# Designed miniproteins, single chains, continued (4), part 92

Each design is a single chain, and the fold is of that chain. pLDDT is the mean over its residues in the fold that is shown.

## One batch from the design tools (miniprotein)

Design m15391
Fold by ESMFold2-Fast:
Structure m15391 (fold): chain A 61 residues (1-61)
Amino acid sequence: SDAEKAAEAAKEAAKRGDAAASAVAAYQWGLHGDREKGMEGARAGQAGDAEKAAEYAELAA
C-alpha cells in the first residue's frame, strides 16, 4: 500500500514538474520492491526527468 502511495505521489509530482520529489519516491519504493527499477527512476528524477522517474517508481512497485 505504501509502495502504491509512493508511485501515486511520484505521478502527481511529475504533473507539477517536480523531478526531485519523483526521484525520492522512486528510490524509497525501490527499497521495498524492485531495487533496480527504483534506482533507475531515482536517476531519471535527478537528471530532471520527472515523468520517467514517476514511471519507474510504478514499475518498482
Scores: mean pLDDT 74

Design m15392
Fold by ESMFold2-Fast:
Structure m15392 (fold): chain A 55 residues (1-55)
Amino acid sequence: MELSPEEARELQEEIEKILQLPEEEIKKEVEKLAKKYNLSEEEKEHLLNLILQRK
């Protein structure tokens, strides 16, 4: 991920919010974040796994 420090922090805050959602919504929100931050498929999958492990 080549994110600015500000974007990286914003992404972390979004991740914390997503952790409060049902698993079905988590997948949908991660897809939206991947599109918003222009993440690769590998980065998206890694992020999804990280969130689900912390759920």
Scores: mean pLDDT 75

Design m15393
Fold by ESMFold2-Fast:
Structure m15393 (fold): chain A 58 residues (1-58)
Amino acid sequence: SPVQHLVEADRARRAGDLERAVEHYEKAIEEMKKDPLASPQLIEQVEADLERLRAELG
């Protein structure tokens, strides 16, 4: 479930495990993109959050 991946990403980020957070955000985005009913606005928001997190990691 993309929702479960977003929850796990948030938990990992709060724990300071940025690499695990990135992994779960990527999985959430992949699942949302496969869902024809997924909100494009939500996908863009999660992708923006992921890019900010990647900037912190690298």
Scores: mean pLDDT 82

Design m15394
Fold by ESMFold2-Fast:
Structure m15394 (fold): chain A 93 residues (1-93)
Amino acid sequence: MRELLGTRVRLSPELQALVREVADRDVLTASQLYMLLVDWLRERGLQASPETPGLVDVSDTPLGRLLGVDQVDVSDVEGILQRLLDAGQLTPA
């Protein structure tokens, strides 16, 4: 999965809509997509508890719906990318 960070991925229309403000392309590296998702969470004030760094509540967000989860560990880059692949929101480009 570490090699996934350098892999080019194609975004679903729903995922493109989420990151549209920055993405002039439907194909990004997985690393670029991860950075856009982290910035999206930060801009919306969705932060981890100081007691559980990295664990963010996304239950009422479009991102939580796309991932099918109520919380994400933003430090688990590979886990987030794998969940998006499993949900059909990413395909290898």
Scores: mean pLDDT 70

Design m15395
Fold by ESMFold2-Fast:
Structure m15395 (fold): chain A 117 residues (1-117)
Amino acid sequence: NEYLEEGLKYLEEGKYEEAIELFEKAIEEDPNNYAAWAYLGVVYFLQGKKEEALEYLQKALALSQTDKEKAVLLNILGYGYFLQGKYEEAIEYYEKALELDPNFEEAKKNLEKVKKK
């Protein structure tokens, strides 16, 4: 999903409003895209909008059925902590993701990156 990938670039730059618009477009194309719902939750949490964040994360969890999908959700939550500078919590979530999917390359890269901090 091109909107999801572009939204992630804006999220990395701290451009939360632009990231939200793109994640909403990703959901319009595929309402079952649990990753897009999870990233919306992360953006709202980073903005201090805890109620909206929990609603979107709850939707992402409801759409996550397999261990691999739950690993993706845990990786996204870890990334949210990483963006807040909460590196210990980020490590915990990346490690949980790798427990569910040991071959998850993105989670391995994220874990390596946070350990270098």
Scores: mean pLDDT 86

Design m15396
Fold by ESMFold2-Fast:
Structure m15396 (fold): chain A 63 residues (1-63)
Amino acid sequence: SEAMDEAVEELAEELAGKAGLEVGEKLAEKILERVEEKAKKTGPEAVKRVEEAKKIREKNEKL
């Protein structure tokens, strides 16, 4: 669980920091969905990170 918490948060951070850098839209969506599912089981901190990543990703799509 703790390792999962770290992995979820790390993925969310990487997506938030690199939302429009190296991942394609479909890949980003799949990763976000998986991270979101795990974040819901992990805790509120992870959920917030996923939400941040989703918002950044959506904005990057338009830019």
Scores: mean pLDDT 63

Design m15397
Fold by ESMFold2-Fast:
Structure m15397 (fold): chain A 81 residues (1-81)
Amino acid sequence: MSAVEKAQEEVAKKVEEFKEELKKLGVPEEEIEKILEKAEKEALEEAVPLAKAGTPIEDALLEAIRIFKEKLDEELEKKKK
């Protein structure tokens, strides 16, 4: 299993946990999907400059995954308040 494959598996699990936590907080599934979509877009936008700078695609994807996970943690923390 490559580092990217492991990171994608971790992200899939984190997304499932994130959805369940937000549902427990009373957030509608449609709103949860919008939050996930926004976090994914923002993570990709932050990773794009790395790819343009000649960073290997695998490293750029790993960075996008890390940023995405961080954004999910921020959104969850925000909703817990």
Scores: mean pLDDT 78

Design m15398
Fold by ESMFold2-Fast:
Structure m15398 (fold): chain A 60 residues (1-60)
Amino acid sequence: MDEERARILVEVVERLRREGYTPEQLEAAGEAALELLDRDPSASLEEVYEVARRAAEEAR
């Protein structure tokens, strides 16, 4: 994973952690974020965040 991709992933997961999502929801969010970044390396922070947040909410 390149540095820019890692930075986006870390920022997204930390934002969701601050919003109170559980470790299980954060794991689902991280997996969804990685899957999106693998499919679309040009995805923005906002696009990754929305996909990750949805995955976290669905893991509830």
Scores: mean pLDDT 80

Design m15399
Fold by ESMFold2-Fast:
Structure m15399 (fold): chain A 79 residues (1-79)
Amino acid sequence: MDPERDRRIAELAGRIEKLATEDGVPGASRLANALYKAALDGDEEKAREITDELASRVPNPEKAAEIRRLGDEMIEVAR
């Protein structure tokens, strides 16, 4: 168990959840938690799919782009 890696993944997941929940996205907390678990498991494909789903539900294009950027950073940290 790498506590620093896990902490960084948790921080990134929390930022994604905040961006999605600020816009009232249905299921944002559930999807953010699923993304967090996928990243911890090193499941890059699943983490990418969940990130894209979260971003697609956010109506603000700048927030959607930031969610995708944070998701990519989370995948990189999980490697």
Scores: mean pLDDT 83

Design m15400
Fold by ESMFold2-Fast:
Structure m15400 (fold): chain A 74 residues (1-74)
Amino acid sequence: MKEKLTERAKKLLEKAEELEKKVREEAPEEEKEELLKRIEEAKKLAEKVLEAIENDTATDENTYLPLYEAEELL
């Protein structure tokens, strides 16, 4: 189970990096600030999940819910 959560968090970070690049190059200036803020928040949530798994402090609340929230932000 934790291996799937790790893979999910890593894929989310990869998607966030690709989306950030696209937003910086293609998005209208009016939308960039809002979109970049959402991407940054999603990255932060995914990184916290990876840290919890690595430190063996993972719970359903600090893994499942942050990943779901991060996916909704992207």
Scores: mean pLDDT 80

Design m15401
Fold by ESMFold2-Fast:
Structure m15401 (fold): chain A 57 residues (1-57)
Amino acid sequence: MQAAVDAAIAALRADPKNVDALAQLIKAGRISAEGVVVVAKTLGLSEEQKEYLLSLV
């Protein structure tokens, strides 16, 4: 894995609601649009956070 992706995964392990780390994984192609919806629901992200992440897919 690229160092940036590894760092994002480590950040999510420390804080599962880290939107910036999720954004990095989406930009790296590691999370699909469907995956973003599932993650947002599972982590209880706000509608605004979900829309932001979906804009990056």
Scores: mean pLDDT 74

Design m15402
Fold by ESMFold2-Fast:
Structure m15402 (fold): chain A 65 residues (1-65)
Amino acid sequence: TTRLTAFSIEAIAVGIEEGVGVRVRVEGDTIHVTLTGEDPAARERAARRIREVAERLGLRVEVHL
């Protein structure tokens, strides 16, 4: 729970900084992050940063662009 909360806060912050929409959904043991926005480069930067957060926190994350 605490780790998921930390991840969600950081993922949303990345979305705000990169100017992309971030939706977080949990399915079983996997966290699904959906990124939205018209700038493909911003979505890709956000995806990379969010994956780095997931690796640091040891969470299983699937990023959807």
Scores: mean pLDDT 86

Design m15403
Fold by ESMFold2-Fast:
Structure m15403 (fold): chain A 74 residues (1-74)
Amino acid sequence: SPLETVRAILDAMRDAPDAEQLDLIRGVLEMLAATLSREEFEEIAREMLAYIREVRPDLVPEVEKLVAETLARI
């Protein structure tokens, strides 16, 4: 599933620098926005944010910003 793919990618990048993590997350969000409906995107984004809160809570504000910017475009 898209969610499982996102989780696997984020897990593989767990120890990467913040800039690389955020660039990866932005790329994933852009791909999801291009392929999913708004409702599907919101569901996946919510699950992704829940995962990020567990592993990188310090990145949550920036990821929430990226999600909001992407949703405004859909």
Scores: mean pLDDT 79

Design m15404
Fold by ESMFold2-Fast:
Structure m15404 (fold): chain A 90 residues (1-90)
Amino acid sequence: SSVGLAEAEKRLKEAEKELEELKKLYEESKNKTEEAEKYLKELEKAVEELKKTIEDFKARKISPKEFLERTEELMKKIKEYKEKFLKALE
């Protein structure tokens, strides 16, 4: 739906901004672990997949139901990978 699309676009912008901040945090961190790098890359991939899902929906390549299911899953993954990344820097 148009309402779901607007919220997804807002969440994407927030996730892109947070990803940029987390990349800077990683660069400045003295505790650069392979685990932290892994979760940062997974987070970047999930944000890119969210962007593609929004673009595919606008291009009418996926159904409203498929769009909703994919965006909910990707938003959950973004939150999970962010939490795991922050823990890996401890």
Scores: mean pLDDT 86

Design m15405
Fold by ESMFold2-Fast:
Structure m15405 (fold): chain A 64 residues (1-64)
Amino acid sequence: DFKKKAEELVKKAEEEPFGSPERVRLLTMAANYYYEAGDTEKAKEAAQKALEQDPTHLGAQGLL
């Protein structure tokens, strides 16, 4: 279930320090899984959260 995988990744991201590369990576992965699940709104939210922490992250930029 892509939605459950995305939710798990968001929880893991919250355990990482704000602005850390791992948190950005986990949020970007969550955004991709939300898109696969058809949840475009949550996908954009996760991608925006990643960009708030690292505006230069190309993977997250590509999801908006």
Scores: mean pLDDT 79

Design m15406
Fold by ESMFold2-Fast:
Structure m15406 (fold): chain A 63 residues (1-63)
Amino acid sequence: ITPEIDAAIQRHAPAFAELSRAVRARDGPDATIPVAGLKSGDTPEEVDARFDAAIARARAELA
């Protein structure tokens, strides 16, 4: 992985961890937040967009 892609993943880690905790509190310990379409060769922008979409979806489901 390039440093830019790793940075994109790490940038979302705190929000993802918080939302995962909330989802597990509601739906049980096996509940996860799916990140659709991640592929080898994705650009940092594509990785960022996929994580943003997954986080936004999880936030909407928890509302």
Scores: mean pLDDT 69

Design m15407
Fold by ESMFold2-Fast:
Structure m15407 (fold): chain A 60 residues (1-60)
Amino acid sequence: SFTFEFVFDSEEKAKAVAEEIKKLYPDAEVKVDGKTVTVKTNLSVERATGLALLMIGESL
């Protein structure tokens, strides 16, 4: 299992990324606390990499 925590520049970005994660990884447990998005899931390495890149991409 994997747990990812990402802090964004704004709560709006955090919410947008959380919604995209829910859309692409519906089995993931996604929590938003202000600017922080916490994702707990049992992903393969490839899917975990995709999730990390999605979260990083929204910060660019």
Scores: mean pLDDT 73

Design m15408
Fold by ESMFold2-Fast:
Structure m15408 (fold): chain A 62 residues (1-62)
Amino acid sequence: MLSGEELLKKIDELVEELKKEKDPKKKEEILEQIKELLRQLGFSDEEIEGAIAYIKEEAEKA
């Protein structure tokens, strides 16, 4: 499943970039890209909001 595997790899790369990024505006851009990829994977808007909140909190702790 190249499409799903490629989407998951892109999300992982963006999460790594988010953890390294210190600029709040650039973090927001990365989060928007992650949201779009999660939608392509078939997650609901509610699931995406929950995932983004978790990812954002983890990135701020790192």
Scores: mean pLDDT 78

Design m15409
Fold by ESMFold2-Fast:
Structure m15409 (fold): chain A 60 residues (1-60)
Amino acid sequence: MIVGEAEYEGVRAVAVRVGDEIEVTAEGDGSEEQKERAKEYARRIAELRAQGEALRLAQE
């Protein structure tokens, strides 16, 4: 399932959960630095989502 998605300067990165691991893929025309930035944003979103989900379920 997609757990994070980010876009940076035309590069889109998607974080997908596979078991207990997160796989991050970037696509689009950009430098390696732009792809790395997009991937880091997607990972951060996935981490924050996981933390927020745990807290949310405890409250709701």
Scores: mean pLDDT 74

Design m15410
Fold by ESMFold2-Fast:
Structure m15410 (fold): chain A 59 residues (1-59)
Amino acid sequence: AEAAARAAAEGDAVAAARAAVESGLKGGHTPQAMDRAGAAASTGDAALARREAERAAKE
């Protein structure tokens, strides 16, 4: 999650999205959390990816 936030801050949408999905998968979160992380990754939106990564980190 921290890696995704850092990548998003640097404006790297792809790296941020990838890190967000990886963070969600490793956290053993609910299917809903995984779906949100995947959606953020698929949009290529660095800001959205960072937000979802931060949410995953808090779980």
Scores: mean pLDDT 58

Design m15411
Fold by ESMFold2-Fast:
Structure m15411 (fold): chain A 57 residues (1-57)
Amino acid sequence: MKYVVSEKAGPGFLELLGLKPGDELSDEQLQKFADYLGLSVEQAIELALKNGGIEKI
C-alpha cells in the first residue's frame, strides 16, 4: 500500500519528514510521523488521511 504527500499538507508535516507535495511516503517516514505524535503507524496514517495531509495511491 502506498501513500503520497497531499498538496494540503501543513508546513510542519513537510519539514518534519523532509518531503514536498507529491512525494511518496516510505515506511520509515510513516514511523517517524507516528513516533512524533505518540501514535501507532495505523493511527498516524488514519489521522493524516482524515486531515488531508496524505493520499492513498
Scores: mean pLDDT 80

Design m15412
Fold by ESMFold2-Fast:
Structure m15412 (fold): chain A 81 residues (1-81)
Amino acid sequence: SVEEEIEELEERLEELEERYKKAKTKEELEELLEEVKELLKRGMEVLKKAETLEEILRAIGLILRAIGLGFEIELEIKKLE
């Protein structure tokens, strides 16, 4: 269900946020960025399937959090260049 997909993606995002806090190398950050971009793609697909306002709100919230994390990771990668 869309609800179960949202819950899975929210749990995956929390895992990526924790991995970001522990990341020490440019390679680890680049790997995390790829996973964040994949999560974002899945979040956008879920948003297209969402039928309730609650599902839409949660999917949008997930997408915004993923964009924010991705942007932060991109900035950290630039600092290491």
Scores: mean pLDDT 88

Design m15413
Fold by ESMFold2-Fast:
Structure m15413 (fold): chain A 105 residues (1-105)
Amino acid sequence: MIKITQSPSSVTAKEGETVTINVTASEDVNNQISWYKQKEGEKKELLLKNVSTPAPGVDSRISGSGSGKNFSLTIKNVKKEDEATYYFKNNITKEFSNGTKLTVK
């Protein structure tokens, strides 16, 4: 069983700042991972697949990096529209992380 740890659990950013969300897996996930964004009352929306491949319509300010056990999601020049909970998905187990709640002020 692969344990996923995502940090931070919550972050507050000002518009224009850069936010980085980090994930550590207890075992190698073979880069079969995706990142999702969920706004309150909405479904989880795919942001990135295969670590760094953006889904259609995803803003170029959003990027992913990492390999093996360590991954990160970076949001540059944060905007109010980025306010959401961000989830890592392990596509081997199909489990989501506990997420990171981003608040923008």
Scores: mean pLDDT 86

Design m15414
Fold by ESMFold2-Fast:
Structure m15414 (fold): chain A 67 residues (1-67)
Amino acid sequence: SELLEKAGELYTQGLLAEGKKDYKKAIELYKKAKELLEEVYKETKDPDIKQMIEVIERKIKELEEKL
């Protein structure tokens, strides 16, 4: 899926931003990745996609606490 590939790329960019302690940029990238994964989940109902969304939601909340 093109959406899944784009979500993966955004997630990887988010991890790199997080490693550089650019938490605002990491949150932005993770939110974009989550939006694409939510679209994939609407079509597939794949529990692995739902788990990925939940992982990203936890990361966003943890990083928001650092701002």
Scores: mean pLDDT 88

Design m15415
Fold by ESMFold2-Fast:
Structure m15415 (fold): chain A 87 residues (1-87)
Amino acid sequence: DKEKKEKINKILDEGDKKVDELVKKFEEALKAGDVEKAKEYVKELEKAGEETIKKLKEAGASEKLIEDVKEGYEGGVEVLKKEVEEA
């Protein structure tokens, strides 16, 4: 299904772009010593992950793809939370 594949690819591309943006803002906030702002970006990343997973499920993505994307978001969030604790 061409429409299904295009929709899934668009969701993944938009998700990746949002992750890159939030990670950059997170790193800038920590470098500036703004731990509260960094925590805000971690929460935005968690929400972005939830939205991406929901959209992938609605688009009919495979269980394996949904699992891989979920694990990626969960791992990324855990790394950023540890960086906040060390800041």
Scores: mean pLDDT 86

Design m15416
Fold by ESMFold2-Fast:
Structure m15416 (fold): chain A 66 residues (1-66)
Amino acid sequence: LAEGRRLLAQGRYEEAVAAFEAAIAADPDNAEAWSALGGALRALGRTEEAERYIARAVELDPSLVL
């Protein structure tokens, strides 16, 4: 997750996506990882996929939208 956030901050969105996917594979209940994945996908213009992953993050932790 920390590595993915670093890549996202650097504008390395595709690499951030891969890092967040790895974080989700290691910890599927990590709502922050789902939310971060959605953010990276949105930055890449993959908005439909981004919305699905963000919805999953909110389902796991509703406070993430606030």
Scores: mean pLDDT 77

Design m15417
Fold by ESMFold2-Fast:
Structure m15417 (fold): chain A 65 residues (1-65)
Amino acid sequence: SEEDLVRAAARLAERGYTPEEIRAFLEKMKELGADPEVADKVYEAVRELIEAGQPVTEERLRELL
């Protein structure tokens, strides 16, 4: 679900994974049957927060989605 992808992306960012690594994770989730539009939106939100120097938290990701 969108909520599960948001939580996973936020946890990866908290653990110091790069945007490229988070993208690779989300691409893997698409291969496993995740909604590709949702996965792409989550990645764009992650990228936007990181480029802005903002913390990638679950709540901030939800605000952008």
Scores: mean pLDDT 84

Design m15418
Fold by ESMFold2-Fast:
Structure m15418 (fold): chain A 55 residues (1-55)
Amino acid sequence: APAPALSEEEKKRMRKVIENAARELEETQGRDYEKVLEQGLKALEEHLKQQEAEA
């Protein structure tokens, strides 16, 4: 079950997961690492804002 609020450590952990995934996609599919990372972090921030707003 998801936590009622995401801690700063959880936010950093999720960011690291997205960074790792973006790097893996860049290496595997030749995607632009910076663009994928930026989009992933933006999506994460929007998701976190929605979670915080509901909490």
Scores: mean pLDDT 69

Design m15419
Fold by ESMFold2-Fast:
Formats: sequence, structure tokens, C-alpha cells
Structure m15419 (fold): chain A 56 residues (1-56)
Amino acid sequence: SSHLQEGIEKAERDIKVLEEQIKQAEKQGDFETAKKLREQLEQGRKVLEEMKKKFE
């Protein structure tokens, strides 16, 4: 229970960091890095949704 909650909180923080990094990469014109980070963000969101479904 506690480990799952901590995992969810960490995943939510990591997602926010990725969103900020994507904005920075786009602002810098680094579209290749932004694309890679968006793929990581999509995977992170899927993992977070799976964790939340187990938090039943």
C-alpha cells in the first residue's frame, strides 16, 4: 500500500519534470529531444494509469 502510493507520487512528479523538459527543448528548437521526451511522457502516463487502477 505505502510503496504503491509512493510510486504514484514519484511517477506524477516525474511526469511534471518531463513536461517541463519538453517545453524547454521546444523553446530551444531541439525537436528531436522533445520527441524523445514526449515518448517517455506517454509511457510514464500509461504506467501511472496502471498504478492507479491497482490502487483499488
Scores: mean pLDDT 83

Design m15420
Fold by ESMFold2-Fast:
Structure m15420 (fold): chain A 83 residues (1-83)
Amino acid sequence: MVDKIEFLSPTTFLIYGKNLEKIVDNLRVYVNGVPVAIKKKEVLSDEKIEVTLTLPLEDGDVLEVLLVTPDSVELLGSAVYKA
């Protein structure tokens, strides 16, 4: 379960939640409704993941974090990037 998304830079954000280690490999990111490439996912703890994107976010971009498995697609959280 995702509680919060926090932006560190135009390319890097933190996901806060619970049981994140179990879902990290199935996380996908959409920006303005378009799937984007993830450069790196790092589990910092079971409650915190750092995600680095290949391309930088622009002010006002809507970021969505989805859980994608063979059996389901679930929106876990969303946030608007502010420069």
Scores: mean pLDDT 84

Design m15421
Fold by ESMFold2-Fast:
Structure m15421 (fold): chain A 81 residues (1-81)
Amino acid sequence: SSMEKKKKEIEREIEIAMVEMRATVLIKQAEKLNRPDLAKEVERIREELIEAIKNEDEEKIREKLERLREIEKELKELEKE
């Protein structure tokens, strides 16, 4: 059904938008904490994760999301000392 394809396309667009939003927040946090290395890594992960979502590469999606969570944890630890 063309409607089922449309729904899947919309769901992918929402996933991509969420990744873009999360990456933007993390990049700003990394910049504020003087970690430009982490900011650059998040930018790279954003691009790779969006590509993986478009390609429906579940393995790559999991890998990139895991790394993004590790960066979030590191930034949280830096914020709290």
Scores: mean pLDDT 87

Design m15422
Fold by ESMFold2-Fast:
Structure m15422 (fold): chain A 91 residues (1-91)
Amino acid sequence: MEKDRRAAAEAAEEAARRAREEGAEGGVRAAGEAARRAAREAKGMGAIAGEAGAGVAAIGAAVGLVAGDEEGGAELAARAGEEGAEFALAA
């Protein structure tokens, strides 16, 4: 349980880091990959993992936004990743 939440949090944190380092283009790709990985982990584990899934949803929303708005989306993706990591670990 804890290990799976940690995996989801690490994926979200990696997406946030990548978004800030590479900007919009690199961040979108990294966020998408991290979101898919975290979603798989969250869906595979019980009721507690459902809360981690909320963080993954935030990353997915950020990636969607960046597809339409590169500059605004990059910052949102970074913030969503950080929020998702904190949410996954706290839940």
Scores: mean pLDDT 55

Design m15423
Fold by ESMFold2-Fast:
Structure m15423 (fold): chain A 99 residues (1-99)
Amino acid sequence: GVKELLERAIKLLREALEILKKEGVVSEEEEKKIEELLEKAEKALEEGDYEKAIEYLEEALLLLEKIVKESELEPEVRLEIEILLGMAQIELGVAKLLS
């Protein structure tokens, strides 16, 4: 259902953030903002507010996409992150159709 789609989106976005952190391309401010958005999404999801959870996750996705676009990354690492973000976008798109 919608909850399981959003839980998968959160996990995918967290995995992308952890890879970007290991590559040293995320500032402390960017990390904090994305982590706060993911925590807000989890809280909204627990409260059954799927619309709000989707909004927070779409903001986190846009921030992660911006970091990837602006960062010097090895092609293999870039591809791995882009696949994770693409999968998260699909999960969010399906959740929006079912909400």
Scores: mean pLDDT 91

Design m15424
Fold by ESMFold2-Fast:
Structure m15424 (fold): chain A 73 residues (1-73)
Amino acid sequence: LLELVERGAAAIAAGDVASAAATLVGLALLLVSEGLSELAMQVLRAGEEAIEARDAELARRRLTPLAEEAERR
């Protein structure tokens, strides 16, 4: 999960919006498959905000806690 957050943030930093969006959708789908639909929605919202802002650090700050929470379950 944390690896997907870093991939998404790296794609944002590179200006690759398509890869960033695909990675974040992949992370959200993985969370849905684990029964964590609420976390998946939070990931999508935070990821969309970070992509729109073109801010990789915003993505890390918002997505890392969500990924860590998912890994604790």
Scores: mean pLDDT 82

Design m15425
Fold by ESMFold2-Fast:
Structure m15425 (fold): chain A 80 residues (1-80)
Amino acid sequence: MKELIEKGEELEKKGLEYMKKKDYEKAAEYFKEAGELYEKAGDLEKAARAYGMAATAYNMAGKLEKGQELFEKALELKEK
């Protein structure tokens, strides 16, 4: 559990580094993977945040369909 969250945080940090480099597609991939790890850990708040960041990064990369899919997933995780 804690190991999954720590790995997710590491991937999220890498995503932010790629955002700064304007490599938005790689940033999105790292944020998506972080979201998947947070979801497996049961941390739905962190998962929703990471999927939201992945959606933003995919939109910036011109991958609008993938961005919308992950944005919807982030919203679903915030609802009961």
Scores: mean pLDDT 85

Design m15426
Fold by ESMFold2-Fast:
Structure m15426 (fold): chain A 60 residues (1-60)
Amino acid sequence: SELEELAKEAEEIIRRGAPYLPLETMVEYAKKLSEALKKGDVEEVRKVVEELRRLVEEAA
């Protein structure tokens, strides 16, 4: 499903971002992602993924 694919993408971004971002920032976004996934809110998950991708790209 789209939600499952977005979850996998987010997980990969988080793993890639871990060396470049503060732990507290990673925890914050992991919580946002978890909450959005629990609600099944594809739109919110997509926004969180986009924000994470931007942060990792800017930090790397």
Scores: mean pLDDT 77

Design m15427
Fold by ESMFold2-Fast:
Structure m15427 (fold): chain A 65 residues (1-65)
Amino acid sequence: SEMAGEAWLLLRERLEAAGLSVRPGQEAEALAIVERQAARSDSPEAAAEAALAELRAAGLLVGTP
């Protein structure tokens, strides 16, 4: 969805600012999380925030070298 695409871009910006990235091989799972959160959120910003929290809780984030 358009909202999911915008939320994904916002999530990527937040991850880059934090020195984090999605664990290699988990990109499809991360995208599914973003799409699910976008369907439940009022804005791309809210979806990105919720997706970031879910990715942290699931252990799907790693430090960027």
Scores: mean pLDDT 84

Design m15428
Fold by ESMFold2-Fast:
Structure m15428 (fold): chain A 62 residues (1-62)
Amino acid sequence: GSIYAVAGKDYTATNSNEISVKKGEILEILSEPDENWLHVKSLATGKEGLVPKSVLEKAGLR
């Protein structure tokens, strides 16, 4: 099954490997390339790329 998380805050991409997300967007976690970044897909926009782990809410979807 897929792992999902919610963006806890807005984030604006700073390079071409990253995606911009809005607070409350549901993100599918595809991989964890390191301890600080997640490779995700936004369900709202269909965009795929990196976001900082600090962007995610500490509590997952119930």
Scores: mean pLDDT 77

